# Designs tried in a protein design run: designed miniproteins, single chains, continued (3). Part 38

Each design is a single chain, and the fold is of that chain. pLDDT is the mean over its residues in the fold that is shown.

## One batch from the design tools (miniprotein)

Design m9301
Fold by ESMFold2-Fast:
Structure m9301 (fold): chain A 77 residues (1-77)
Amino acid sequence: SELEEALERAAEVEERAKELAAKLDEEQRKKLHEALGKAQQKVAASIDQSTEEGLLEAVRETTREAEKIIEEFEKEA
C-alpha cells in the first residue's frame, strides 16, 4: 500500500537521522533535533491527519522535509 511504502521510507530517513546525530557534537545534534521537530509541527498544523489520505500526505511531507534538513546538516558536517 502507499501508506506502507511511505512509512518504510520514513523509517529509512529516521535511521539516517540517527546515524548523522551520532557523528555530530552536542550543539549540532540539538540543532538537528530542533529543526526536525519544527518541520514535524509545521506539517501537523497544515495537514488534516484525521483522514487516511491526510495521514499519508503528512507522512510523505514530514519525510520530505526531514530528508532536506538531514542533507543540509550532512553537507556542513
Scores: mean pLDDT 81

Design m9302
Fold by ESMFold2-Fast:
Structure m9302 (fold): chain A 89 residues (1-89)
Amino acid sequence: MLTDDEFHVKLFGKTFDPEALTAFLATIPGIDEAKAKNIVDYLFNNNLPISVGNLSLVPGISKATAEQIVNALKTVVADPEKLATLLAP
């Protein structure tokens, strides 16, 4: 089992773009636009890093969904072109 992975809303001195992150999350199976928006709003309003634990605090998000989100973000972070689309300029 991998240790807890944590993605800060500020990454490499840049903040995730909330609209781009919302659109990305809505592409994940089982997450609609309303859930994606609630996740982004919750994390940004509470200044929480993106982790399985913090995502599980979001109303309507299960641990299984939180793990799916973190795994999807790991794939994006490994691709510099995709990562650039999620970061605010």
Scores: mean pLDDT 70

Design m9303
Fold by ESMFold2-Fast:
Structure m9303 (fold): chain A 77 residues (1-77)
Amino acid sequence: LAQKGRLLEQYGRLLQRIKEVKTSQEKQDVINEALQLGLISQEEIDSLSQDENLKLIEKRIVERVRELVRERAEEIA
């Protein structure tokens, strides 16, 4: 339960950073954090542009957040 709450917070912060990143370094920092979270693979980083990687990360975060919110709702229902 604590793990799911922390993961939701981390995903929220990462989504906010994706919207605010302007430099290649800032984009790379977000991509590296997403790699640590399993949101993106090294193969995808090597084959895609930074902007394509950020779009993929955003999509996957949204999907995972929806799943975590659903799971938490089921736990309290």
Scores: mean pLDDT 79

Design m9304
Fold by ESMFold2-Fast:
Structure m9304 (fold): chain A 84 residues (1-84)
Amino acid sequence: LREEAHELVNELLRALQARDYAAASRALLELFRLTQRHPEDRYVRGHFLFAVRLLGERLPEVLSHLPPEEREAVLAAADELLAE
């Protein structure tokens, strides 16, 4: 679980360096799905929040590569965590 979250963040970082926003969006979505499967795991939630903050102003562009329903779910989760 911890290794999975860490690897997804590393995958996101590599995708961003390569400007492969489609790959970045998939890594972010998988990290989001991991938070849904383990909602009480603070380590997983922390990695998702780190990824959202890292993307910052690039978040809308990265999320544009996801289907609308998945994009909305990720945004809602990010807003909820940022409000904590």
Scores: mean pLDDT 81

Design m9305
Fold by ESMFold2-Fast:
Structure m9305 (fold): chain A 96 residues (1-96)
Amino acid sequence: MAVVVVTVSGVPPEVAKEVADRIKEALEERLDPESVLSIEVEVDEETGVITIKVTFKTLEDAEKYAPVIEELVREELRRSPLVGPDDVKVEVEVLE
């Protein structure tokens, strides 16, 4: 098993939960359900930091889908009118 962890900072706390909910829905729709074991999205209500954890059956799937997950997250951030594109940081890690 391997986990892709995406940390998003710079989203206003007042919209972070709505943005996180959209990211989770997009990941559930766009990722292969046979490769994914779980999708978890957490929001820090004080800072607006969004943490996304996608658990894959294999490291190969995690490495393959990590850039797909990053792009899906960035697409949902671009769709949010209250989130400035230069104000957000997206960090991606793959963990075994």
Scores: mean pLDDT 80

Design m9306
Fold by ESMFold2-Fast:
Parts: structure tokens; C-alpha cells; sequence
Structure m9306 (fold): chain A 88 residues (1-88)
């Protein structure tokens, strides 16, 4: 849980969309690896943390003008939406 919280804070502080994408991929990987072992309380907390990151990525997408980066940010948002849904 501490690793997930720390990575969420790093993403929220990030100003470079490409670095944010790299950190977001690591966060999704970490959550997917741990989901089978999470308690209901931990799943609820992780859903809230993932929503915070999704909101940050959505804001970056809205400001982005590079098409390749827009595609990567869009793919990340789909990944976050799917993972949040799976944690129900």
C-alpha cells in the first residue's frame, strides 16, 4: 500500500506528460500484481488513489498538443477506468 500511495503522489507532482505516463504504467502494473491479495478496505483506498491519478492524466490530455502523447494518455485513461471497475 505505501508503494501505491508514494507512486500516486509522484504522479500528482509530475509536470511532464511522458514521465507521468511512465509512472502511471508502473502504478497499474503494481495494482494488478497486488489485486488478488487486497482486502476490501485496501481495494476501496486503491480505487480512490487511481481516480486521483486518472483525473491528473485527463487534465494532462486536455492540455496536450502532441498527437503521440495524446494517444498514450488516452490509453492510460482506458487502463485506469478498467482497473477501477475491476476493483469493485
Amino acid sequence: MEEIRKLTDEIEAETDPRRAIKLARELLRLVTEKDETMSDKERKEVRELLQRVADKIAAMLDAETDFDVQVDLSVMLIGFASTISALK
Scores: mean pLDDT 84

Design m9307
Fold by ESMFold2-Fast:
Structure m9307 (fold): chain A 76 residues (1-76)
Amino acid sequence: DVDAAAKAAKDRIEQLVKEGKITPEAGEHALRAVDAAKAGNIKEATDHLRRALQLAPEEARPAVASAVGDVINAAM
């Protein structure tokens, strides 16, 4: 269920922002990637994910990529 995957991904991204592991700006791009993926807009999701990863510190990138990737996979 893409809706369940999107909720789990948003919860994960919000937690990363709350813990200071990524900035609010990186989190906003990751959340937009989740919304785009949920809507089936895979290109937009990938573009937002790329921006989120560029803004995220190296150690946080796997968590961001995994969270958004789960939604992209569920939407395909």
Scores: mean pLDDT 87

Design m9308
Fold by ESMFold2-Fast:
Structure m9308 (fold): chain A 85 residues (1-85)
Amino acid sequence: MSVDERIDDLLNLIDQFEYLYEKGQYGMAKLIADELQAILEELKRTLSPEDVERILKAVREKGEKLKNEKAKEEIFSIVERVEQL
């Protein structure tokens, strides 16, 4: 799977996360947030630093465009936690 395909999949996951959060389905949203973090942690271990930086940048840019403030904060928290690994 290409880096571009991984980015597209992650951005779709973030859209699903915001949708569930806006619908008040916080339990389901948490499962998606946990999955997003697990995927990003695995990618950080397996990909080159350049590819990881590109992916994290795409996730941050997507996070900035989210309308739900709490969903946005959660996405930024996930990215920051992954960067600290």
Scores: mean pLDDT 85

Design m9309
Fold by ESMFold2-Fast:
Structure m9309 (fold): chain A 61 residues (1-61)
Amino acid sequence: MEEVVAKIQELTGLSRAEAEALAERLAEDSTAAGVELILRYGLTPEQAEEIAKLVAEEYGL
């Protein structure tokens, strides 16, 4: 969780609580939350994929 939260905060500037909530949403629906990372937070597809990989590893997906 810490690694996922830290990476989300680094790339988006979100608070810890917001980053944790986003990580949970990525675990539930990686496609929808991944699109949000790109469109809302301006991340590249590569940055969104990096976060998705960390979430998958954390949640055992």
Scores: mean pLDDT 78

Design m9310
Fold by ESMFold2-Fast:
Formats: C-alpha cells, sequence, structure tokens
Structure m9310 (fold): chain A 114 residues (1-114)
C-alpha cells in the first residue's frame, strides 16, 4: 500500500509538471499576442522554457534569457507595453527565474510586497 501510494504521488507530480509546462506555453502565446512578437521570438521563448524544464545550467539559461529579453525589447514599440514588460523582467531577475515562468499573478504579488 505504501509503494502504491508513492506511485500515485509520483503520477500526480508528473501530471502537475506537465500541466505547468502547458500553462507556461500558453503564457508564451499570450505574451506574443500582447506584445506583437514574431514567431522567431516565440521560438526563442520556447527554447528558454525547454532549457529550464531540462535542468540546463543556470549560466546557459541566463545567456538564453538575456538574448530573449533583448529580442522582445526590440519588437515592442508601445512605451506603455515596454514599461509593463520591463516590470516583468525585473521580477524575473529578482526571483532568479526565467521570464517564461513569471505569471501576471506573480508580478502583482511581488509589487504588493514592495
Amino acid sequence: SMEESLARLRKLVDEAAAAQRQARLAQIDAMAARYGLSDEVRQKAIEVLDAWDDGVSVEKIDALEKELVALIRAEITDPAKLAEFERKVAVADRLGMPLVTITDEIVDEYLKAL
């Protein structure tokens, strides 16, 4: 019964990880729609998510993140949207997590704590 309980817990962890990845892919799509991002930038965001999910080194993830941020910044022409994006970048940097993992709810909670 304990081995069966551990197998069920492992399945729940795996299902939660799959659900989290699906949510982050949807967030990338929402961000691309909101900021008018190209397919090239969207693919770079997926590359960052893949590196994060695969447990790639922090140094390599940081390099990919910096490239992604520069590409997104270059494509945003609306100053208000750029300011919104810069707030999300600041939250991601302070949490030590890639931009693609930072939901609007995380940004809101972070700003309340300031």
Scores: mean pLDDT 84

Design m9311
Fold by ESMFold2-Fast:
Structure m9311 (fold): chain A 71 residues (1-71)
Amino acid sequence: EEEVERLKKELGVDEETAKKIVTDIKNDPAAREALQREREREKNFEKIAKTSGLDIEKLKKVREARRRLAR
């Protein structure tokens, strides 16, 4: 249950999609690898924020907004 909510915030997806991802991760190594790649991207973003002196929390919100607006 809590894992679904974390994935919703982490990936910016709906609850139904997050539930499917949790199920896929348990049964599919490729899905687990895809989630790991997203986490690696997040860590790189944090490093850029630290270097540029920007707030990490604010940068995470901007990244999620870009991903959702994506046009």
Scores: mean pLDDT 65

Design m9312
Fold by ESMFold2-Fast:
Structure m9312 (fold): chain A 100 residues (1-100)
Amino acid sequence: SNLEEALKKAEQAAVAAAMGYSSYVEDKDKAGALALLELARALLEEAYRNSTDPEFQAKLAEMIELLDRMIEAIEAGDEETARELLEKLFELYLELAKKV
């Protein structure tokens, strides 16, 4: 259940990041987008702290790094970089899901 719970939090984080990107590009809501990305980051940090599997923790740490870069891109108004980082975040989530 520990790996399943960590994977579920990673899924919720990826969804929150996608919703954040959508709020930014569709609604022009930068503040709402950043709030959703901070939620995604908190979910990944919870999964990281509660996981004891080193491979899972390594992938969660990579996802946190991508979220930090995505937050920077959105704050800078760089929509294209934010999209590319979101795509990479989903690729890491899918790799993590395949390991379970």
Scores: mean pLDDT 86

Design m9313
Fold by ESMFold2-Fast:
Structure m9313 (fold): chain A 79 residues (1-79)
Amino acid sequence: SPGPSAVVTLERDPDASDEDQYHRASLEMVRALLESRARPGAGPVVVIAPSMEFAYRAISQNEFLAERRDELEFIERPP
């Protein structure tokens, strides 16, 4: 199978609000999806997240991401 088209790592920032963290994470995932569009035939965008709940909340901030959830593959890396 083809390797990932992009890899993005989402991290918690203890100095940022939850809203700012989700917003930043959503923008990072959008950038990864746009990067993947430049690599036709590559695999999914791999998202390494501290939790699935964190990733889900970030996705819910952006309709573009919500509509393209199936283009994202999640790896949970607990703190």
Scores: mean pLDDT 79

Design m9314
Fold by ESMFold2-Fast:
Structure m9314 (fold): chain A 80 residues (1-80)
Amino acid sequence: AVHHFVFAGKDSVDGGFVYRFLDQTTKKLLELTVKGNKFEAKLNGQSMEISQADAETLVNAANTQKPVKLQVSGQKLKVV
């Protein structure tokens, strides 16, 4: 299913940042943690698979305050 996420906040963490996005329909929270060249995604606390290119797209969406569309398929996230 395709979901619409909007940037909800950014916090400093040890060695990097957490970027938060809110699903506009389900209200589930997406957290992208970026530490150097490593990234980890969680949707409502559950670990998700995301490509480096899609993670970089989410960081750019946060920095430009633009909404992002994601396909959610089991434990996989993909920018559409």
Scores: mean pLDDT 86

Design m9315
Fold by ESMFold2-Fast:
Structure m9315 (fold): chain A 57 residues (1-57)
Amino acid sequence: SSLIDRANALFDEAERSGSDELAVQGVLALGDALGQVNPGMGGSVRSLARTYAQQKK
């Protein structure tokens, strides 16, 4: 899935740059990929990523 490739690219960039924002985007992309197979699981992963991002403000 191209969504998995996107998640991996975002995680690699986050690790290289130390960017939490890119790490969150990677988790959201992973949630989208999981949502194609199991919508409930994908939704839960995306919700967790959004909650983490909000707490970092």
Scores: mean pLDDT 76

Design m9316
Fold by ESMFold2-Fast:
Structure m9316 (fold): chain A 61 residues (1-61)
Amino acid sequence: MKEQQISQAGQQLVDAVRAGDTQAAAQAGATLKQLLIDHYGMDEDTADSAVGVLELHGRAR
């Protein structure tokens, strides 16, 4: 259940970054970061780094 939410949030982030929708990307990134912290117990810095890696993947197309 939570893994599916994380996958969906990650996909939404990648899609928003590819579309150049900075508002949608920011919202999806914040949602993904919160899910990573809540579900996996990641600290804020680790979760932020994971979101950043997905953003780079979206920009690479």
Scores: mean pLDDT 77

Design m9317
Fold by ESMFold2-Fast:
Structure m9317 (fold): chain A 75 residues (1-75)
Amino acid sequence: AAGIEAARQAIELLEKVIEDPSNSALATAALLYAAMSGNEKVLELVRKAIDAVDAGDLETSRKYLEEAKKVVDEL
């Protein structure tokens, strides 16, 4: 399903954002795919993870990434 594939791409892009926080294009792409997933919880968690990256809190960002992965696994 298109929504599940978009959610999976959002997760992959978010992993790349955490590995390269200076690349703002990856953060924008992660948010766009999260929105395209149609899943409000995935979008919420991706936004929180990116906000944590922007704050320099990579540990909190990884926690939101893991929660987003669990949500996607249940789709």
Scores: mean pLDDT 84

Design m9318
Fold by ESMFold2-Fast:
Structure m9318 (fold): chain A 69 residues (1-69)
Amino acid sequence: HMSEEEFEAEVLEALALIYLAIAKNDIQRGNTEAAKESLKLAEKVAEQLPPETRARLQKDIDSLKKEIE
């Protein structure tokens, strides 16, 4: 019992979380450029999500960006 919109949002949220996990791993390995690319992809995916979900993801993205500045 999931609408097409809810399913698409869930898939996009999962994709954004995967990019965040990749970025976090790249930061731990010192791969700053790879981490930056994954964070950009996470942001693009998050832009397609509902405001509440997007806000949570953006907070995590901004936190990781601070680690690589």
Scores: mean pLDDT 83

Design m9319
Fold by ESMFold2-Fast:
Structure m9319 (fold): chain A 77 residues (1-77)
Amino acid sequence: LEEAIEALEKAIEALRAGDRISALEHLAKAYQAATAAGYEEFARETALRVVSALRAGDVEAAIATLEEAKEWLRKQL
């Protein structure tokens, strides 16, 4: 879970810096870590929401979704 949270934080930082490629790489790492921790459905739903927002050009919505996901995972610790 800690690894997934750290990866989400790095994805948020990358999006704020305008680095979409690094953000997607960190999102993929967060997805893998969350899935390994038993949160596959949550990981899939979060990834789909983030990708959908980025396809729409809504970087702020993508960041908000990542921040919500990070807080939800912290509650599982």
Scores: mean pLDDT 84

Design m9320
Fold by ESMFold2-Fast:
Structure m9320 (fold): chain A 99 residues (1-99)
Amino acid sequence: SNEEINKEIEKEAEKLTKEELKELAERVIDDERLRELILEALENADEKELLEMKKRVVLGERNSGEEGIRDGLLEWLARLAYERGDEETLAYIEEYLKK
């Protein structure tokens, strides 16, 4: 069942556009700083990073609706911050997600 669910998530993720992701970020991220960081990261993301984010959004929506979309976008931003050594952004996201 998990393998079939993962394939379905990947197919749905591949259908999401960058424009739809920007609209979702503007809708579900209520913190202005995090929203701006997500939108900037979306503009600069490569195809692999964009697909990872899309999968997180699809999985999040299935599990928790709009709250899941928000968490998926923020976890993706946290992953990018980690890879870049941006410890301040990572800490800010972790504290936001605990609330």
Scores: mean pLDDT 83

Design m9321
Fold by ESMFold2-Fast:
Structure m9321 (fold): chain A 82 residues (1-82)
Amino acid sequence: SKKEELLVRIVAGILTLLDSDKLSEEQKEELKEQLELLLKNKDKIKDVEHWEQALEALEGHLKKFGLEITEEHIEEAKKLLS
């Protein structure tokens, strides 16, 4: 589903940032908390359009840092969302 594809890409992007050296320890802690909240609330997410905008913003941040979402991060994201 479109929701599933968006959630996988968003989670994979977050994991990519967490595995990078581009964030401080404080920023990584905040991002981990945001990821945990997303995973806890995945079944309550109804606004697909807002999540599309969130993904675009996240991909923009990744590009700014020269980071790309890897297949391994996508697989990890799928595992977390299963």
Scores: mean pLDDT 81

Design m9322
Fold by ESMFold2-Fast:
Structure m9322 (fold): chain A 91 residues (1-91)
Amino acid sequence: SELTKKVALGIVNLGLFWNENPELLKKRTELVLPHIEPKLPEFLAYEMEEYVKLLGLDKEELIEKVKELAEKAPEEVKEAVLKAIEIFKKN
């Protein structure tokens, strides 16, 4: 969906901003897009975990950056991102 695409692009833009393998993240996101809409929060939480590994950031720092991204998005995307943060925090 267009909503999922916007989230995927947001994640890629975050990677570009931090210069950390944005092309690989984009490719993975594009490959799973047709299958992730019902599991979008789980997928986003997985991508956040990958970002911790890739950038060596602490969880609090990444959560803050992802919240900033969510605030600029439509309400449905924001809801999915906030759910993803909850899942990510439990891991």
Scores: mean pLDDT 61

Design m9323
Fold by ESMFold2-Fast:
Structure m9323 (fold): chain A 86 residues (1-86)
Amino acid sequence: SDVREEVDLAGRAADAIRQTIEDQRDELLADPQALQQLLDTVRSLARRVEALRRDASPEDHGRIDEVLGKLREVGRLIEELLQESL
């Protein structure tokens, strides 16, 4: 399914961004612009996944909600790091 493939890509992107934050925390704290770009990416992915949910079959809703949860958690983490960078 096109929906499943796009949702899985968003889930992998969320995992990759979380890993980048864990691996490069100090570098990202020194670069608020990079943190803002990551936040913008996470927000764009969340909007896209929410749009996909409207047309998704019921069987895909659990996976979509899981990926949306990951994106929200990563977004919150970036927002907290941006506050520390100020």
Scores: mean pLDDT 88

Design m9324
Fold by ESMFold2-Fast:
Structure m9324 (fold): chain A 80 residues (1-80)
Amino acid sequence: MKEEGIRKMAEALKAKDPSLKEEDIFETLKRIVEEAEKNLASIKDERERELLRKYVELIKNGDVESLEALYREEVARTLA
């Protein structure tokens, strides 16, 4: 379920920064996912749309490691 993955992501982020409240992280991530999914169809650039879709799916799945890897790959492409 989408909510379970977002919860796992919030738990992982809370573990990295103990000053943050897990519930605040969860609500923020849930809103980001909902906003991204609503806007996905409005993105004209196919590459940007696909990248946003990948980010959203990784957040939904609670896949922190793959999300960090994807972010690093995009930064490397920008600098190249």
Scores: mean pLDDT 74

Design m9325
Fold by ESMFold2-Fast:
Structure m9325 (fold): chain A 92 residues (1-92)
Amino acid sequence: SHMEEMAKKAALEMLRASGSEEAARVIEEAIKKGEDLTAISIAAHASALEGADAEETRRYLEIARELVEEGEENWPLEVIHEKIRERLEEEK
C-alpha cells in the first residue's frame, strides 16, 4: 500500500538525516526480507535516537520483533524505547 511505502521511506530518511547510515543499511535489508513494518519503525526510531551502528540496529530489530509478538507495540514510542533499554540491560 502507499502508506506502507511511505513508512519504509520515512524510516530510511529519518536514519540518514540523523547520520545513521549503517543503521539505514540494516533497516533497508530488513525491509527487503519482509520484516514487519511496526518492528522496522520501532527499530529505526530507536537507532536514530541512540545513533546506533549496524550491530546495535540489528539488536534493536530483534527486540522490536519480540515487542510486536508480545502485543507491546501499542505503547507510546518513549515507553517502547524504555523497554528496549531494559532488555539490553538484562543482557549485561
Scores: mean pLDDT 77

Design m9326
Fold by ESMFold2-Fast:
Structure m9326 (fold): chain A 87 residues (1-87)
Amino acid sequence: SIKEEILKIVEEGAKKAKELEPEHDELIDEFVKRVKEIIENEDDPEKILKEINKEASKISPQLSEKTQKVLEEMIHRIQVLVDKYKA
């Protein structure tokens, strides 16, 4: 399902982010937990993406530029997936 594919992209992005900044492991794990809650409570992929982007934006200021780029790439991958689903 698209929800499973979104979660996979988020898990892959989170893994890369934690490898870059192990000191923020707990912050990144909390982000992933919130994404799982979004996916459980929302069926519209566009709304899921909007809420995930909002949660990423909350943690981005606490992360390095390299880790921010990992989250930006994660969001871009989800956007491409959502766009294909709507086509």
Scores: mean pLDDT 88

Design m9327
Fold by ESMFold2-Fast:
Structure m9327 (fold): chain A 67 residues (1-67)
Amino acid sequence: GERAAHFAAQLARTFGAEARAEVLSETEVRVEVTGPDGRRGVGIGRGPTAEGAAAQALGKAMREAGV
């Protein structure tokens, strides 16, 4: 869980955004993103790995946040 959260936060910072990840299950992760303009996005990802689910969730959240 912690590695997925750290990965999401680091990747979001590369785009000037902040991210918070929450592992809901072994196959489901929720990510909240705040973009540099204060726009917020939320994504839920699913996959066979927590890392894959986190990457999917981050992509959805960043898109909604306008990043």
Scores: mean pLDDT 75

Design m9328
Fold by ESMFold2-Fast:
Order: C-alpha cells, then structure tokens, then sequence
Structure m9328 (fold): chain A 59 residues (1-59)
C-alpha cells in the first residue's frame, strides 16, 4: 500500500498523464509515471499507479 504522500504524488502524476492521454493509462504510461515518481524518491510501482489512476479517474 501507498503512504499518504505517495498516494498524493501518484494521483497528481496519474491525473496529468491521463489528461494528456485523453483517458485510461496504458501499461507503458503507468510504468513511465512510476519511473518519474521513483526518480523523485517515491517507491511506487506501475501497478500502484494504475490503481491510483482508476480511483482518481473513476475507471
């Protein structure tokens, strides 16, 4: 599970990526978001990004 800080950051990045993509994130896009968060020191997997995107976007 994600911490509150990881959840907030993942929600923001997933929201931005989803808006840019015009909908649901692909596996590659989820991996890219996870990589960006990990580069910022946040331990987030692509699967966790997908779960957050679903929760934020109502998918």
Amino acid sequence: GLSSEQLGAAAQEAGRASRAAGGRLTDAQMKEVAERLRAQGLDVSAAEVGAVAAAVGGY
Scores: mean pLDDT 75

Design m9329
Fold by ESMFold2-Fast:
Structure m9329 (fold): chain A 98 residues (1-98)
Amino acid sequence: KEEVLKFAEKQLEEIAKKLISYGVDENEVKRIKELALETIKRALETGDVNYAILTIRSLALSLKQWAKEKLSPEKYKEFQAFIDKVEKELIRKVYEAL
């Protein structure tokens, strides 16, 4: 549980850095990062693996939809690939830890 949260926090920091590098507002990025981390934390606290995985998938989809409206097509393609990789690794860690 704690290891999964630390991994999620680290990956959200990397996601935030990418968004800021793409020109997204730092305050908007900070708010999204904090909301995503709190949502993941609450899902993990349930101990329900299926619920945690669905929550992570839902967050990844929401973040990709939001980014599609904010980023150029080229930056979005790179960002989408990064989010897909993070989603896969985070789900793997949830499965191993819960």
Scores: mean pLDDT 85

Design m9330
Fold by ESMFold2-Fast:
Structure m9330 (fold): chain A 95 residues (1-95)
Amino acid sequence: MEEEVKKAREDANSYLTKAEDAYQRAKEAIKNPEKAVEAGTEALREIQGLINELDYKAKTASPEAQKIYNEARKKLEDIAKEVGDLLREAVEKQK
């Protein structure tokens, strides 16, 4: 197994797990509208940081590793969109 490809898959899985954990925390916090906005904002910031890290890693990676990083980045963008939807709903309920 090529070490670079293995590391890319390990990094991708770790980042996806962190993003999913952030999303789950945001969903739990939405049960309390006052905390939902703060939790959603924090989760979006965390996920955007992970997206930036994957983009940086992809720029200097081999073609195979770059494909893995780009696929993970797309999944993180989808999770960020779901968190954004939760944050929007929480903001509307806060008013």
Scores: mean pLDDT 81

Design m9331
Fold by ESMFold2-Fast:
Structure m9331 (fold): chain A 92 residues (1-92)
Amino acid sequence: LTPDQEAEIYLALALIYETLADKLVEKARSLSPDEQLKFLEEAKKMYEKAIELYRKAIELATDPAVRQEAERNLKETESKLKEIDAEIEKLK
C-alpha cells in the first residue's frame, strides 16, 4: 500500500467510528439517565478511536486534499467529544 492509500483507509475507518458514535448519542437521547450514561460512555470511546484514526490519516497523507478532509473531520470530532464529555459529567 502507498502512504496515500493507507491514509484513505484510516480516513474511512475514522468516519465509520464517528458515524457509529453519532448513532449512539442519538439513541441515548431516548433513554433513561442511567442508560444514557452507558451509551454516551461508549460513544466517547468511539469518538476517541475516530480521533486517533484521523490523526493517522493526517500523518500518512501526502495529498493536501486528503489531509484537509482528515483535519476538518478531526476538528469536528474533537468538538463532538467535548460536548459528550460535558453531558457525561452532568449525568454523574
Scores: mean pLDDT 88

Design m9332
Fold by ESMFold2-Fast:
Structure m9332 (fold): chain A 57 residues (1-57)
Amino acid sequence: MKKEEEIEKLVQEKEALMAEHENRDQLTPEQRAAVDARLAEITEKLKKISEELKKNS
């Protein structure tokens, strides 16, 4: 997909996971770790794409 579409998809996924974090006290430690890992992955991908767009635009 286009970089813009990929960014939008990742932002939406991040926002959905952050909304799930509002109920973090209801999650097991293992589930919290999985959500945190996914958030970190999405954030890193977004940062990488943004940096690539700025450097190679």
Scores: mean pLDDT 74

Design m9333
Fold by ESMFold2-Fast:
Structure m9333 (fold): chain A 94 residues (1-94)
Amino acid sequence: MAEITLEAKADGYALAQASVTGGRATLKVEADGKSLEAEVEPGQTASLSIEAKNATVKATVRAEDAEGEITLSLRVVNEDGSVETKTKTVRVEP
């Protein structure tokens, strides 16, 4: 089991993307009291977009049965035109 969490302050929108090389994982993104979830299938990228108004965006990928590598990316695009991207990769064993 592994979990990756990335956080960024946003005033616009955020795009969270997750991929796994094997097994199953869940991508969750939270901001402004909203929560979105998607399943991450092996070899595919799951993407979730959420609006944020001067709020912290929290993206989490949780792997229960995933094997290999999990990658989580969080990109925030602010109304002032600034962009911030965070990425983290971890290796997971069953």
Scores: mean pLDDT 82

Design m9334
Fold by ESMFold2-Fast:
Structure m9334 (fold): chain A 62 residues (1-62)
Amino acid sequence: SARRQALLAQFEAQLIAEAEERLKKEKDPARRAELQALIDRYAAGQALDEDERFRVMSLVNS
């Protein structure tokens, strides 16, 4: 539904904002590369799937 898609888009935008903030603090180059790849994928207009959203949350909260 359009409403559910709009809520998912807002949630993904918030996750990416948190990922960008986490990237500024991240010291591990492998984790930085993973965060950047997810941010770049989203910026290219590719929606994050459920596993990708979970991975962003995991990286941000580590």
Scores: mean pLDDT 80

Design m9335
Fold by ESMFold2-Fast:
Structure m9335 (fold): chain A 90 residues (1-90)
Amino acid sequence: MSEKIREDADVAIVLISIAVLLTLEELPEEELALKVAERAREIAERSKDEEHKRELVEALEELIEHLEELGAPEELLEKLREILEEAREA
């Protein structure tokens, strides 16, 4: 029970973090974007809940699209796409 509550909270926190980044009109710090994406991947890899995995993957896809529209450096986009592929394979 406590482990499931923790996962639900972890998913909610990272989805909210991505939602906040999606409201930005300027590029966030690269470290922040990567940290949020890595957290989403970590949760997706350990989760046994297919719905949580789907929501995290969709959120990562939206984050990458938004950052690309803001003109993020190709190096950052390549790292984010690698994280997305790892999350998809989980």
Scores: mean pLDDT 83

